# Ledger of designs, part 109: designed miniproteins, single chains

Each design is a single chain, and the fold is of that chain. pLDDT is the mean over its residues in the fold that is shown.

## One batch from the design tools (miniprotein)

Design m3802
Fold by ESMFold2-Fast:
Structure m3802 (fold): chain A 78 residues (1-78)
Amino acid sequence: SLEEVKENAKKLAEYFIKNKSDDFIREVLDNIIELVKKGRLSKRQLEAVRAFAEVLKEKNIHTEQVDELLKLIDEKEK
């Protein structure tokens, strides 16, 4: 279900925050931003990425990149 996909994305964000470096998370965000810009993600994948990004924003992790990513998702979902 979409709710399970979103929950899994949130768990992945929490896992990265706990277990990965800031540089790793920055690189993941850069790669996701490029995928969104290229229009390679489905609506379901965009919702998963939104859930992932919202967890990072709540934890104040790479907020500038997260805000850029969320804005791009909003533009693609119109």
Scores: mean pLDDT 87

Design m3803
Fold by ESMFold2-Fast:
Structure m3803 (fold): chain A 65 residues (1-65)
Amino acid sequence: KPLIFSSEELDVIKSDPELLARMQELSERALQASLTLNREERLKVYKEIVEEVEKLLKEVREKLA
């Protein structure tokens, strides 16, 4: 299944301060990574962000199921 949030999944995140904070932290980390000139470091951080987004999505989907 694609790593994109449905409107229902976004509503769950918005209603949970902890999930919202985690999403904001991942967004900020992605922004900081995009500002680095080191391609290898940037790609490593992006991979870590993807893994964390997958964990967040799994947790959100378990709440909806």
Scores: mean pLDDT 76

Design m3804
Fold by ESMFold2-Fast:
Structure m3804 (fold): chain A 82 residues (1-82)
Amino acid sequence: SELDEIAEKIAYLLEEVTGKKYSIDDEITIGEFIEMLEKLFGKEAAEKFREIAKEKGLSEDDKVTLREVAEMIKELNEKLEK
C-alpha cells in the first residue's frame, strides 16, 4: 500500500541518520521522529509534524510504529501541497 511504501522510506531515512536498521513495524517516539525530521528537513517540517501529532492527541513521549508515522507524513505532504 502507499502507507507501507512511505513507512519503508521512513525506515531508510532513520537508518541513514541513526545507523540502525528499522522495520515498518518498529516503534519510535514522536519526539525521536521529530528530532530526525529536523535534522533531515529542517525546523519548519519538524514543527508542522508536531502540529499533526498534537491534532491526533500524541505527545513527544508517545510510541508509534513507522507505519503510523507514515500516515502522519501523508497528512504533512497534503498540507504542504495545499
Scores: mean pLDDT 80

Design m3805
Fold by ESMFold2-Fast:
Structure m3805 (fold): chain A 99 residues (1-99)
Amino acid sequence: ATAKVTVNVTQKGGPALVGVMIWADGELVAARSAIANDGEVVTVTGDAAVGSEVKVLATVTSLADRSAMSTRLAEPVKVSAAAGETKVVDLDIVVEPKA
């Protein structure tokens, strides 16, 4: 049985290229890249096995300054035993200049 995992990534400091990857028990289940302006949300949905541990990795690269990049790893989420359940993960990511 699978549950849906929906990831909403709100980027700040755009315009930027946002990449989102959803991993379940070490397997890639969904990935998306999209251009987003400041405050815009990139949404990715994947199907994960019930009882799996879901990890979300988000990356952002500024389109105005290619030296400005950020990566954010969400806290792992355990998918519940309810088949057909939807889990929502909300992340904020900020473009940071290279130090």
Scores: mean pLDDT 72

Design m3806
Fold by ESMFold2-Fast:
Structure m3806 (fold): chain A 111 residues (1-111)
Amino acid sequence: GAVTEAKVIRVSDNVIAVAQKLSDGSALVSVVLFENGVPVGRATALIPGATLEQAEEAAKLMGEEVIKNREKILSLPPEEQARMLEDIARKALEKAGLTPAEVRAETPELD
């Protein structure tokens, strides 16, 4: 669906979280990990029926967990980084009392 509202949360200089409300009643929650100003990993969750406030709390929890695990994430190969980011996202959503329909994690490679 179309984004109706969005909130960007700067958790640290190296971690940004985003909460977005969609027109279909779902929310998107994303966390992006940066290294030297370059995005190196992202996790995104689609949560049917979540409010923007619930999405914001989940985004904050995801960002805090990424900060705690930053050095470990950066030490892993790309496929394991994505897996760890997905695990962090799922645990943060569970802690926030939310059930995602979809969780996706990716390590963007730059040319």
Scores: mean pLDDT 83

Design m3807
Fold by ESMFold2-Fast:
Structure m3807 (fold): chain A 69 residues (1-69)
Amino acid sequence: SLKEKFDKFHEEIIKNPNLTPEELADIAKKYGLVTDEEAEEIRKAKSPEEIREIFTRVLEKQTSKYLKG
């Protein structure tokens, strides 16, 4: 499930709180949370705020598939 994938991703970031954008993108892709294109956006992000925006957008797209509007 999406929750299980997110939980595994969360476990990885807890173990490594100083992850770079590149490492965050690789881990998110490993757990199937992002597409290749979304992972590239995260890798190219220049601030924590940009990374947060990208993850927010990605999660909204994924949750919209499971929630009835």
Scores: mean pLDDT 73

Design m3808
Fold by ESMFold2-Fast:
Structure m3808 (fold): chain A 93 residues (1-93)
Amino acid sequence: AEERATELAREALRLAREALRLAMEAMRSKDVDERRRLLARARELIDRAEALIAKARTLPLSEEARRLILEAEIEIGLARIAIGVAELILEKE
């Protein structure tokens, strides 16, 4: 059923968006310990999103599922960039 792939892709996009939100919050945080916790959580969410995308790709993909996977991959890319920037800020402290 294409519905299962779409559900996995939708959940992956939700996790990817949450990861980006946490990574951006980490960049704005003035607390080093809070920043480290936010970055650790963002990385965990990226790993979970990538696992869901991998599982969805083993199933028949609708056009909607392919679009959601692409959107999730873009959000993961942006989250990884934001994590990298936040980690560079940590290295300067």
Scores: mean pLDDT 87

Design m3809
Fold by ESMFold2-Fast:
Structure m3809 (fold): chain A 105 residues (1-105)
Amino acid sequence: SIVDKLLDKAIKYMQDALTLIKNGSPVSEIRKKVQEAADYLRQAELLLELSDVDPEKVEEARRYIDQAIDYALKGVKLANTDKDKAVSYMQQSIKYVQQAKKIMS
């Protein structure tokens, strides 16, 4: 589905952000990847709201998407001060997107 493709793009950009954090790349580059991921996640949320999918599943998937964005932003914030926590938050963010995808399947 289109939603699946958007969630997969978000995961790809978050994985790119994770690699940048591990390599000690500039926060501006990490933030750019996270912003691209967040844009795809917000597009997925909009399409889910307009779909005929069970409203309870849509609400659960939206909660995971919101958690993914929150954790990714926490990862960006800590990228220069606590790399291990930044990595952990970005990995958790990716897991939340994967959970949203699982609910939609």
Scores: mean pLDDT 90

Design m3810
Fold by ESMFold2-Fast:
Structure m3810 (fold): chain A 93 residues (1-93)
Amino acid sequence: MEEIKKRLEELKKKIDEMNADYQARVASAEAEAQAFRDKVAELTDPELADKIGEEYLAQRKAEVAAETRQKYKDIGDELGKALDEYKRFEKEK
């Protein structure tokens, strides 16, 4: 029982850390896209810069989302297994 509780606490901590990492990655991607857009605007024009910036941001967000989905799926599977073990332990006591 105590081991299952510790594992659930560890998984919660890991999920909280991954959520913080995800938010940081999204913020970084938005900052990168803005900096890229601003540089293009200096070299060309604002309309072209906005279009290129939107395409860059969409690509970066898609990459972050794909990486994050895989990591969250793995953690979700681990959490599900831990909860199933907890339920079985309660039934056996």
Scores: mean pLDDT 77

Design m3811
Fold by ESMFold2-Fast:
Structure m3811 (fold): chain A 86 residues (1-86)
Amino acid sequence: SSLLEKEKELAKEIEKLLKEGKLTVEDVKEAFHRRMALLLDLPEETPLEEILEKLAEITGRDVSEIREQLKKELEEFEKLLEEKKK
């Protein structure tokens, strides 16, 4: 399916950056944004806030809870990248 093909392309791009030691927090944020848009059948250019609102609607959770979870995951990933640079 087109969704699986796009998911595989995103995974390959991230894997390449990781193998080359070039993966950044910005790359992870962009990959998350693109992946969520694809999974929700939204345009790639859909603002992140609209994606979070749609996730909240689908999951029956508050958008604030979804936003806090994303922040925590990105903060933990940023810490891991900083440790890897040392």
Scores: mean pLDDT 73

Design m3812
Fold by ESMFold2-Fast:
Structure m3812 (fold): chain A 81 residues (1-81)
Amino acid sequence: MSDFVKKQADEFVEGIVKKDGKKYKSPLLLIAANAVAGDEKPFVDYVLEKLEKAYKEGKISKQDLEVAKITLRAVIETAKA
């Protein structure tokens, strides 16, 4: 992954943890998803691993985790279109 893509993945997870809609609804996340279109698995796996870790550490609720997964899926599907 490029430094830019990894930074947007980190910002997305931090936005979910801090409940900061500006970070997790950032248009830069869509640009990062578009940059990895056709090879999105490493990006998706990286984000999911960080979200699962945050949930296990008690930083986010199960509802926050599920909303984050839905948001990530929507961003990936939008980038493919």
Scores: mean pLDDT 77

Design m3813
Fold by ESMFold2-Fast:
Structure m3813 (fold): chain A 104 residues (1-104)
Amino acid sequence: MRFVEVERVSGVTGRTLRLRVDLETGAVFFGPTTAAHVEAATGLPASEIQGRPLDEVIALLRERKEEVEKSDSPDREIRLALLDELLALLEEARRRVEEARAAA
């Protein structure tokens, strides 16, 4: 399988976030640190998100962001910051997948 890999440093935790997208299936895979950030941001186990198509993962995180924005939870601001970072990383991955597929 061929993968696109993207990474960035989290402005919230200072940890390096990494994910891969399978160019054949579009499936997303998280490194352990990124998986932990996904769980903290969404409240969902990373295992429920891993291996899903990239567009479905982006849609899920956007939907979760809208739910968090409507909450009055004390962790709201931190969860929104994590969701924004994760969405930015996923959108970068989507752009690179589109570029890689167009070049093939």
Scores: mean pLDDT 84

Design m3814
Fold by ESMFold2-Fast:
Structure m3814 (fold): chain A 100 residues (1-100)
Amino acid sequence: SELDKIIEKLEELIKEANKLAIEYVKTKDPRIAQELLKIIDEIIELVKKASDDQDLLNAIETTKKQIEEAIEREDYLQVLIFLIVFNGEVLVVIRKLKRS
């Protein structure tokens, strides 16, 4: 189904975001941070396409901003913490879609 394809893509993008975040913390390369933010934006666009839950969308957008601010401060621990929060919010979306 269309929803199954969105779920699979979200799960793939989360795995990629996690790999990029680990590589960013390891290398401290700002180019990897920019690729991470690009994948986060792709996740948010898919969530917007699949969900009308405005409160959850606002929470996800707020967490993205916290990740961006942590990157700007070179606070590598906070990048990982906010990515864990972001993953949890996206998993709530996936669980809602699986119940549809």
Scores: mean pLDDT 90

Design m3815
Fold by ESMFold2-Fast:
Structure m3815 (fold): chain A 110 residues (1-110)
Amino acid sequence: MNIFERFAEYLKEVADQFEDPELLKKLAEDIANVKTPKELVDTLAKHGEEVGVKLDKEALSKYPGLAILMAIGSALQRAKTLKEILEAVDRAAKEAKNVTELGPLALGHA
């Protein structure tokens, strides 16, 4: 079983704890069918459009697939809706892009 299939099973298990469990289960089904990091980004962008979140596909494409899954997992502890999860993932990817462009030590002076 690949990492996307394992993560999809986890999302299905926790979905009923959210205000929109059907949307999370639908995202999990689509993630289970992901074969590449590009397909993960395309899947998240599609679900983002359904909940009114415009994801930065360029930032997400530069963000490692495992880091995207970890960002979703972290957001699950605080979010109540799929929209909040996707907003948190988009923010994490944009912040990671800024760290990469500036270098880790440059953030100490921001």
Scores: mean pLDDT 77

Design m3816
Fold by ESMFold2-Fast:
Structure m3816 (fold): chain A 99 residues (1-99)
Amino acid sequence: VDKEKVRELFEKILEAAQRLAQAALAGDLKEAQRHADEVLDYAKKLASMMPNESLKQKLIDKAQALVDTVRRGAPAEEIIRRAQEVVDAAAEAVRYALE
């Protein structure tokens, strides 16, 4: 596993999730959708580096749920909760990959 690339992708997920939270709190749905799509893209890239299929699927499923939540115009609190679920899944995947 490329440990530097795993860390880089995790940092990109964190940055996109933070920007998504800011956009959601500001009520900027278009910006929130853009950052949610970035989170999904980085999550898929990180998942592609994981040998564990369960962790891959969990990360992708959480990222997809986030994108779907943003696209339906859910409240900021729900969007932030979903973004945190993606960050938690990514952190679990990174911990496993770096072990």
Scores: mean pLDDT 86

Design m3817
Fold by ESMFold2-Fast:
Structure m3817 (fold): chain A 89 residues (1-89)
Amino acid sequence: MDMEKLREFIDSLTRGTHPLIAGRRVKLTPEEKIELRKALLALTEDINNEEALYTAASILLGEPKEKKDDPRVQALAEEIKAELKKLGV
């Protein structure tokens, strides 16, 4: 796994500058940034961690975790998973 690219991926998502969040200006609270980083790191241990995937997607969309059935949350969760797999997770 490329740890430098993983760090850049996490940092760009928390800043809202990653292409996955293209066209959006995401302003996360410090608490949301911590939760997002924890969820993304949990995915490096288990890429199929559904709770971590939907937590990360929901935070980035500003939607409650319970909205995992929302197509936008599902689509972003799968895109996050695909990007992490490209990083060797």
Scores: mean pLDDT 73

Design m3818
Fold by ESMFold2-Fast:
Structure m3818 (fold): chain A 99 residues (1-99)
Amino acid sequence: SVVELVKDFKEYVLSIKDISPLLLAAEELAKKDSTVAKLSPQHQLFLVAFFAFIKEKKIEVSTAYLVYQELSKELDLSLLSENTFNKIFNSFLKIDLKL
Protein backbone atom coordinates (compact mmCIF):
# COMPACT_ATOMS: atom_id res chain seq x y z
CA SER A 1 0.00 0.00 0.00
CA VAL A 2 1.02 3.65 -0.43
CA VAL A 3 0.89 4.09 3.39
CA GLU A 4 3.35 1.21 3.94
CA LEU A 5 5.72 2.56 1.24
CA VAL A 6 5.64 6.03 2.87
CA LYS A 7 6.64 4.34 6.17
CA ASP A 8 9.33 2.25 4.41
CA PHE A 9 10.84 5.40 2.84
CA LYS A 10 11.04 7.11 6.25
CA GLU A 11 12.82 4.04 7.67
CA TYR A 12 15.14 3.99 4.61
CA VAL A 13 16.13 7.65 5.21
CA LEU A 14 16.86 6.90 8.90
CA SER A 15 19.18 4.04 7.81
CA ILE A 16 21.43 6.40 5.77
CA LYS A 17 24.68 6.91 7.71
CA ASP A 18 26.43 9.22 5.20
CA ILE A 19 24.44 11.84 3.26
CA SER A 20 27.45 12.96 1.14
CA PRO A 21 26.67 10.62 -1.83
CA LEU A 22 23.09 11.98 -1.93
CA LEU A 23 24.33 15.60 -1.94
CA LEU A 24 26.70 14.80 -4.85
CA ALA A 25 23.90 13.01 -6.74
CA ALA A 26 21.58 16.01 -6.19
CA GLU A 27 24.22 18.33 -7.74
CA GLU A 28 24.68 15.96 -10.72
CA LEU A 29 20.90 15.66 -11.24
CA ALA A 30 20.52 19.48 -11.14
CA LYS A 31 23.22 19.74 -13.86
CA LYS A 32 21.31 17.23 -16.05
CA ASP A 33 17.78 18.63 -15.59
CA SER A 34 16.70 22.30 -15.65
CA THR A 35 13.50 21.57 -13.66
CA VAL A 36 15.56 20.03 -10.83
CA ALA A 37 18.00 23.00 -10.95
CA LYS A 38 15.07 25.36 -10.13
CA LEU A 39 13.98 23.34 -7.06
CA SER A 40 15.08 24.15 -3.50
CA PRO A 41 18.13 22.23 -2.17
CA GLN A 42 15.76 20.42 0.24
CA HIS A 43 13.49 19.31 -2.65
CA GLN A 44 16.52 18.21 -4.74
CA LEU A 45 17.88 16.11 -1.85
CA PHE A 46 14.42 14.61 -1.19
CA LEU A 47 14.06 13.60 -4.87
CA VAL A 48 17.49 11.92 -4.94
CA ALA A 49 16.85 10.04 -1.67
CA PHE A 50 13.40 8.98 -2.92
CA PHE A 51 14.74 7.84 -6.32
CA ALA A 52 17.50 5.85 -4.56
CA PHE A 53 14.77 4.19 -2.43
CA ILE A 54 12.65 3.37 -5.54
CA LYS A 55 15.67 1.89 -7.34
CA GLU A 56 16.79 -0.22 -4.36
CA LYS A 57 13.27 -1.57 -3.62
CA LYS A 58 12.44 -1.95 -7.37
CA ILE A 59 9.19 -0.03 -6.98
CA GLU A 60 7.15 0.53 -10.17
CA VAL A 61 7.33 4.21 -11.23
CA SER A 62 3.52 4.70 -11.28
CA THR A 63 3.27 3.39 -7.68
CA ALA A 64 6.32 5.50 -6.75
CA TYR A 65 4.57 8.65 -8.01
CA LEU A 66 1.60 8.02 -5.65
CA VAL A 67 4.05 7.68 -2.71
CA TYR A 68 5.85 10.85 -3.91
CA GLN A 69 2.54 12.78 -3.85
CA GLU A 70 1.84 11.81 -0.20
CA LEU A 71 5.41 12.62 0.93
CA SER A 72 5.37 15.97 -0.94
CA LYS A 73 2.16 16.93 0.92
CA GLU A 74 3.77 16.05 4.29
CA LEU A 75 6.93 18.05 3.45
CA ASP A 76 5.06 21.04 1.89
CA LEU A 77 7.00 20.62 -1.36
CA SER A 78 5.73 21.65 -4.79
CA LEU A 79 4.30 18.70 -6.74
CA LEU A 80 5.96 17.68 -10.01
CA SER A 81 3.72 16.23 -12.75
CA GLU A 82 3.94 12.45 -13.27
CA ASN A 83 5.61 12.94 -16.70
CA THR A 84 8.24 15.30 -15.22
CA PHE A 85 8.79 12.92 -12.28
CA ASN A 86 9.32 9.99 -14.70
CA LYS A 87 11.73 12.02 -16.88
CA ILE A 88 13.82 13.10 -13.86
CA PHE A 89 13.89 9.52 -12.51
CA ASN A 90 15.29 8.31 -15.87
CA SER A 91 17.99 11.01 -15.63
CA PHE A 92 18.73 9.88 -12.04
CA LEU A 93 19.27 6.27 -13.22
CA LYS A 94 22.30 7.50 -15.26
CA ILE A 95 24.00 8.77 -12.07
CA ASP A 96 26.45 6.42 -10.31
CA LEU A 97 25.11 6.60 -6.73
CA LYS A 98 26.89 4.54 -4.04
CA LEU A 99 25.25 4.62 -0.60
Scores: mean pLDDT 86

Design m3819
Fold by ESMFold2-Fast:
Structure m3819 (fold): chain A 86 residues (1-86)
Amino acid sequence: MDDEAMRELYTVMRRILAGDVNAKVGSGIHTPNINEVINKLNTNPNPEAVRKLLEIIEKYPDSTAASLARYILSQVDQSTIDAARK
């Protein structure tokens, strides 16, 4: 469960860094830079990426990935989060 949740989180983070949530990105274990992901979401708002982070929290609420997704969302502009929920 945790390993699958972490793979989904890393895929979303890599797509955020690529600037396209649907971009074809690597499926490896390499950890994306969390601060860079947060900065990217704040400088280039992406409600689709925020929605994917919310989906990980809903799907795997007790996982390490969900905890990291919650941390990222806590550092992201509330207006982008609100857009993802509409």
Scores: mean pLDDT 73

Design m3820
Fold by ESMFold2-Fast:
Structure m3820 (fold): chain A 70 residues (1-70)
Amino acid sequence: ALAALERALAILERERDLTKAGTLLLNHGVTDVAAEIGRIAREGRAAGDMEGAVERSLELLRRKIAELRA
């Protein structure tokens, strides 16, 4: 889980691609975080705020990584 979350964070920081980050998490069984990113992406698309969706997803990934390291 931790390694997949760190890889997803690196992808999102570098590429800002919510679909790629979410797909990587799904492929590694991190389905709860992938579903949450999917929800954030849908809300951002509906609101016309994909930049906000990326920032919210970055914060989510950083929080989940910090929780697993504690």
Scores: mean pLDDT 84

Design m3821
Fold by ESMFold2-Fast:
Structure m3821 (fold): chain A 64 residues (1-64)
Amino acid sequence: SDLEKAKQLLQEIKETTNNKVKIELGELALEVLSPQQALSTINFVISTGNIGLLKLRLEELKKL
């Protein structure tokens, strides 16, 4: 399932990076987004340095 794939990818990120903000963004995406959107977001987080704006948007979604 997309949820299982997203969780597996987040675990791989945790094992390969010390970037706590990227890990937190991946966890937040799994919490607030659909499984398909969480997968896409976690893939984006792996490949990008532009994480501040993404964090703000995910925090806004959590408030809804």
Scores: mean pLDDT 71

Design m3822
Fold by ESMFold2-Fast:
Order: sequence, then C-alpha cells, then structure tokens
Structure m3822 (fold): chain A 60 residues (1-60)
Amino acid sequence: MEAEKENMEAMRETLEKLDPERAERVMKLFEKDPSLLLDFAIYYVKYNFEEAVDYVLSLE
C-alpha cells in the first residue's frame, strides 16, 4: 500500500502540473485499471510524458 499509494499520489501531482486538462481523465483510467500505471511508466521512460498520456487515453 505504501509504495503503490505514494506512486499514485506522485503521478497525480505530476499529471496536474504537466497536463492539468487531462490529469483527471488519466487518473480515472488508472483507478479503473491499475495495470495502466505500469504501461504509463514504460511509455514515459521509453518515449516521453506526452506519448504516455496519449497511449493511456487511447485505451479509453
């Protein structure tokens, strides 16, 4: 719980800072399917933040 909850809070803070318009939508997807958090992290590291957001939202 500690690591997962801290990861979620850090992600929400990052999303709100970098993409406040889509942060809520992305966080809703993570709440529905927590496995998307791992996919987001992979895209963010491998490509960039915008690609990670686009990928997660494309699964909506």
Scores: mean pLDDT 76

Design m3823
Fold by ESMFold2-Fast:
Structure m3823 (fold): chain A 89 residues (1-89)
Amino acid sequence: MLTLTVTFKARDLKTGKETVVLKLVYTAEKEEIEKVKKEIEEALPEIEKVLKEKGLELVKVEYEVKEATEEEARELQKELAATVKQLMS
């Protein structure tokens, strides 16, 4: 199981300061991570448009993929197990 962290850095058009405007975290298997990355890349033009409407210019999208911590994996597994138990009851 992998954790994908997607960090959107934008520049404030009034101050010129770059900051993190959005951070998304997904914990999933490799196939789902690749799908999420593709969906984000396809959505970039719309994301850039929304940020410009707020006076921000998208500078960088950083993708960080690492092995999920045992805690992150356990929390996701607990949520999935609870959902399955509810459906099977």
Scores: mean pLDDT 75

Design m3824
Fold by ESMFold2-Fast:
Structure m3824 (fold): chain A 71 residues (1-71)
Amino acid sequence: MKYIVTATDLSDEAAEEIKKIAEEDGGSYNVFKGKKNVVTATNLSKEAAEKIAEIARKDGGKYSISEVPEV
């Protein structure tokens, strides 16, 4: 199974860390820069999705995780 994580209200540091995790996992990412950053990471393993969620949570941001069925 693959996962999608959207993280919002992120610092620049948290957004950069999330990008690195998605890249290391072989996933894709998209970053929207503003006063707070938004990162959508796709094609993730469960472990990478959970790690990204924890980074967003510790940074005081918000996150959502969606599971993509393999059917």
Scores: mean pLDDT 81

Design m3825
Fold by ESMFold2-Fast:
Structure m3825 (fold): chain A 67 residues (1-67)
Amino acid sequence: MVKLKNKIPKELLPELKKAQEELDRSQQELRSSENASPEEIARLVGRILRAIGDIIELELKGRKALA
């Protein structure tokens, strides 16, 4: 899981946890899908990238909200 270095607002913690769980699940599905079609792999990669983007955005917004 991505580790948080910045202190984030309490209200963002549930969203971060859900995004991290979604990322972990999607990564596990990708690792388990050795014989998945290229289309399915592309969808899983897209989902992983989206979850990573959400986590980064929440961390950056949390940092700026504290400043």
Scores: mean pLDDT 72

Design m3826
Fold by ESMFold2-Fast:
Structure m3826 (fold): chain A 74 residues (1-74)
Amino acid sequence: SPLAERLRAVRDRLEAMLATETDPQRKAEIEQVIRAIDALLEAMERYGPDHPVLQREAERTLAWADRLLAELEA
């Protein structure tokens, strides 16, 4: 699934950022997004990656992660 592949790639980037982050509030937000990605990937394994609800949730989570990464990588 292209969405599952994007979620894994974004998760890897967020874990790399988390390893070097010193701000506790930014750490908490990174950890929250990683948990949301993990929950989506688990649901995709159970119900299938092409499930319409999971695809919509994945796009929302990717948009959130993309905004956070833009802030962290600025």
Scores: mean pLDDT 85

Design m3827
Fold by ESMFold2-Fast:
Parts: C-alpha cells; sequence; structure tokens
Structure m3827 (fold): chain A 85 residues (1-85)
C-alpha cells in the first residue's frame, strides 16, 4: 500500500526526530520518496512546508511540536542543498 506524499514526509520527519538522521540519510530518504511517488524535489519541499505548518497548528507550543518542527527544518535545509545540485 502506497503512502501519500504528505504521510511519507511526516514519516521521515518523525524518524529524524527519534533517530537524529545524518544529512546523507535524509538525502537518501528524499531520493526514495521522489522515486516512489514520481515527484520533483520542489514538490517534496512544498509537502514539507505544508506538513510543518500542520504540525505548528496541531502541536504548536508543545515540546513534541517544537522537536517535529526542528526536524522538518533540517529536512528543508537538505532538500534546498539538493535543489542547488
Amino acid sequence: MELSLELEVQSLITMDMFLRLSDEEIRRGIEDIARRHNVSYEEIRDALLKVKEQIKKQYGGTELGDRLVESAERLLEVIDEMLRE
């Protein structure tokens, strides 16, 4: 069963929050999502921005929400680097 793009992005954010992924591991995760969903890195970036906003609305002001937003920001930094390549 294929997850939606937003759920795949949420999963990667959650995984980084718990495991503190390396930039290389995040890059591989983004590449895998792009391949499975046949989407551009720009589309994944837009999904990341949308998911980050949803997290802020649902969990804003909580420790969990702040940590998830931090992980989303790390994923955004990595995808911005990939978009420059």
Scores: mean pLDDT 84

Design m3828
Fold by ESMFold2-Fast:
Structure m3828 (fold): chain A 85 residues (1-85)
Amino acid sequence: SLKEELRELLEKLRELLPKLEPEVAEGIEKSIEAAEKALENFDTSEVTEEDIKKAIEDAKKVIEMIEKGHYTAEELIEAEEEYLK
């Protein structure tokens, strides 16, 4: 299910937080908390299936960037710009 897939990705992101610089880790943790709140509201009219799918894609991209060694805010911004090309 989409909920299960997103939860597994968010858990993986939490495991990767110690690799990041503290400021970046704080930002990612806040994003994880926002996604967890979206999951709680998925069965309501407030959050759509497409919203969950977008969150899954975003989580996958961030995980890939961290696994490739991008740990600072500057490195993650540069990686995001490369993904837009």
Scores: mean pLDDT 71

Design m3829
Fold by ESMFold2-Fast:
Structure m3829 (fold): chain A 61 residues (1-61)
Amino acid sequence: MRDLALRLHEAARDVLDEARAAGVEVTISVTPDGVEVETRGDPELAERFRRRAEAVVDAVL
């Protein structure tokens, strides 16, 4: 679990940095049932960054 969380955060670093610059918060959580992506900010930007983060998660899994 912990190693997967570290790999996901490393892979998503660019997306997280771009989201921060745009005023969007992105959180990636690893749970026993899978990986969750949560976003906060402007609804349109948040949805776009959520999709990008989900694509990174899918590529790592």
Scores: mean pLDDT 77

Design m3830
Fold by ESMFold2-Fast:
Structure m3830 (fold): chain A 64 residues (1-64)
Amino acid sequence: SAEEHLERAKELADEAVKAYKEGNTSQAASLLMAAGIEVSAARLFDPEKAEEAEKYLREAVEKM
């Protein structure tokens, strides 16, 4: 469901921020890519939830 993809994208974005702050830039990049895939999946079901996920991901990157 769109909600499951939204929640997964948020979790992956949070993990990416944590990995980046711990100096694991390779892991952070992989987690951000996975979060982006979840955003794309959410967009197939609910564009509004995809926009919420995309905004969350953008804000996570800004915190790095």
Scores: mean pLDDT 86

Design m3831
Fold by ESMFold2-Fast:
Structure m3831 (fold): chain A 77 residues (1-77)
Amino acid sequence: GPALELGRQIALLLAEQAKKAIESLGGKPTVEVREEGDVTTVTVTSDKGLWAVVTATPTRVEVRSNVPLFPDVVDEI
């Protein structure tokens, strides 16, 4: 439904921003997308030990990261 699609799009957009932040710090990011039911998890890792994990459900988005320009965030959709 629309909430699931919105959560998925938010996760992909946040992962793209994390990827760009890692690239701006000289890292080479790799992106993995995993979808299980209503949960989208996007994992961004790099050769410099920089990482971000974005998890989205129809009602919540969570970001965990060690990238200095991309803070940990939890928000409701």
Scores: mean pLDDT 77

Design m3832
Fold by ESMFold2-Fast:
Structure m3832 (fold): chain A 70 residues (1-70)
Amino acid sequence: METVERTVKAGEQIAEKAKKVNPELAEKVRDSIEKLREAARTGTPAETQRALFEAGDEIAKAMKEIEKAK
């Protein structure tokens, strides 16, 4: 699914950038992305949608911290 793949790639990029600013937040992004990958691989569509929402939320939090750090 294109949306899942895009979210995973965006999350990996954001986690890399967030690691320089807030390592704990970077770990949360990576954890959410791993859960999304697992849900897409072994879960139901509903589980994948939930994981996608959670990953998006963590990515948004990390992006906000990155923008503040400049």
Scores: mean pLDDT 79

Design m3833
Fold by ESMFold2-Fast:
Order: sequence, then structure tokens, then C-alpha cells
Structure m3833 (fold): chain A 102 residues (1-102)
Amino acid sequence: AEARAEELRRQGYLVASFLYHMAGLDERAREYAARAGRPGVASAEEAAEALRRVLEAAGVDAIELPETPLGGAESSRAQLTAAAEQALALAEESARRALAAA
């Protein structure tokens, strides 16, 4: 249970690291990469796989954000930041449930 909880949190950190990097929040991206045990920011492929695992563990099909209008960089940055926060929240909730189920 503890190992599964740590794995789920790590997957959330990988997703957050990539999304914060895409949002231009490089210090926060590096912080979450370090929490995931990575020497650098996760690749898009690693982040996509990590997100899939977080969504499966949470029992959710997708992060509930509106499709990004191809608008200004500010809109995209806000959506990426919100997506990172949702991924972290889903991973943490799934980790807590894994601990409670043991």
C-alpha cells in the first residue's frame, strides 16, 4: 500500500513537472521533477504515460478542463497550471485511497 501510494504520487509529480515546464514555470517544474526522483523535467511521452496511470487510479477518463481555445499565451499557461494542479490532486487522492484500502 505504501509503495503504491508513493508510486501514484511520483506519477503526479511527473505530470506536474512537464505541465509547469510547458507553462514556463521552470523552478516549479524542476521541484516536481526532483520529487519524482528525476534528474530533469519529464518528457512529453513520460508525462502522458504518468497522466494515464493517474487517471486510471482515480477512476477518471480525463482531467476536467475545457478544451483550450487557441487564444493568448496567458490562457494556455493558466490551463496548463490548472491541469498540473488537478493531476497532483488526483494522484494524492488516489494515494490516500491506496493507503486506506490496505
Scores: mean pLDDT 76

Design m3834
Fold by ESMFold2-Fast:
Structure m3834 (fold): chain A 65 residues (1-65)
Amino acid sequence: MTEEEAKEFIEKLKEAIEKGVDLFSTPEQREALVKFLEDFLKKAENATPEIKEEMRKLIEELRSK
């Protein structure tokens, strides 16, 4: 995954979370997405600090429920 692809993915995911709060209403859906993001962060070791910070914020938002 390129840095550009990662940025686009994060942006789309942010929009989905903002628009689709309903989509993450169940604990199962939130856990699945958190695990996906955590795995992505682990694989994207060479990603920029900005991308890593944005992903961490998304994980925190999902876990805050």
Scores: mean pLDDT 68

Design m3835
Fold by ESMFold2-Fast:
Structure m3835 (fold): chain A 63 residues (1-63)
Amino acid sequence: KQAAILKEMEILGLSQREVGEILGVSQGTVSAMIRRGELMPKLLEISIDRGVELLVEAVEKVT
């Protein structure tokens, strides 16, 4: 539900505006998707992309 979407956004450190920029939609559209519970699959896709980025950074830095 909505709570799970908000938790995922918090984990990713992304605001509604930032998610909108990534998806190519307005912040208002992102807000509507959150209210409908339809944003989770897109957030998971962003999370996977971010995970790959973090692995590359971990190889570059001792983290």
Scores: mean pLDDT 71

Design m3836
Fold by ESMFold2-Fast:
Structure m3836 (fold): chain A 69 residues (1-69)
Amino acid sequence: GEEKAIEVHVDELVEQGLILESARLVARTAAEKGLEDATRKFNEAIRYAEQGDLEKAKEALKEGLLLMR
């Protein structure tokens, strides 16, 4: 399912050390499209990643990606 595909992709980004860069990229894309709820979630992911809370960053990133559908 879509949720499982998003989970696998986000887990791969964490393993590659790309979660912060990816969160920033999707936040910009969501903002450019006027997707306020998704943008808010991606900004939460950025904040958690900057604080070193990768588990919360991962969850916020997943929630934002689900809001973009």
Scores: mean pLDDT 79

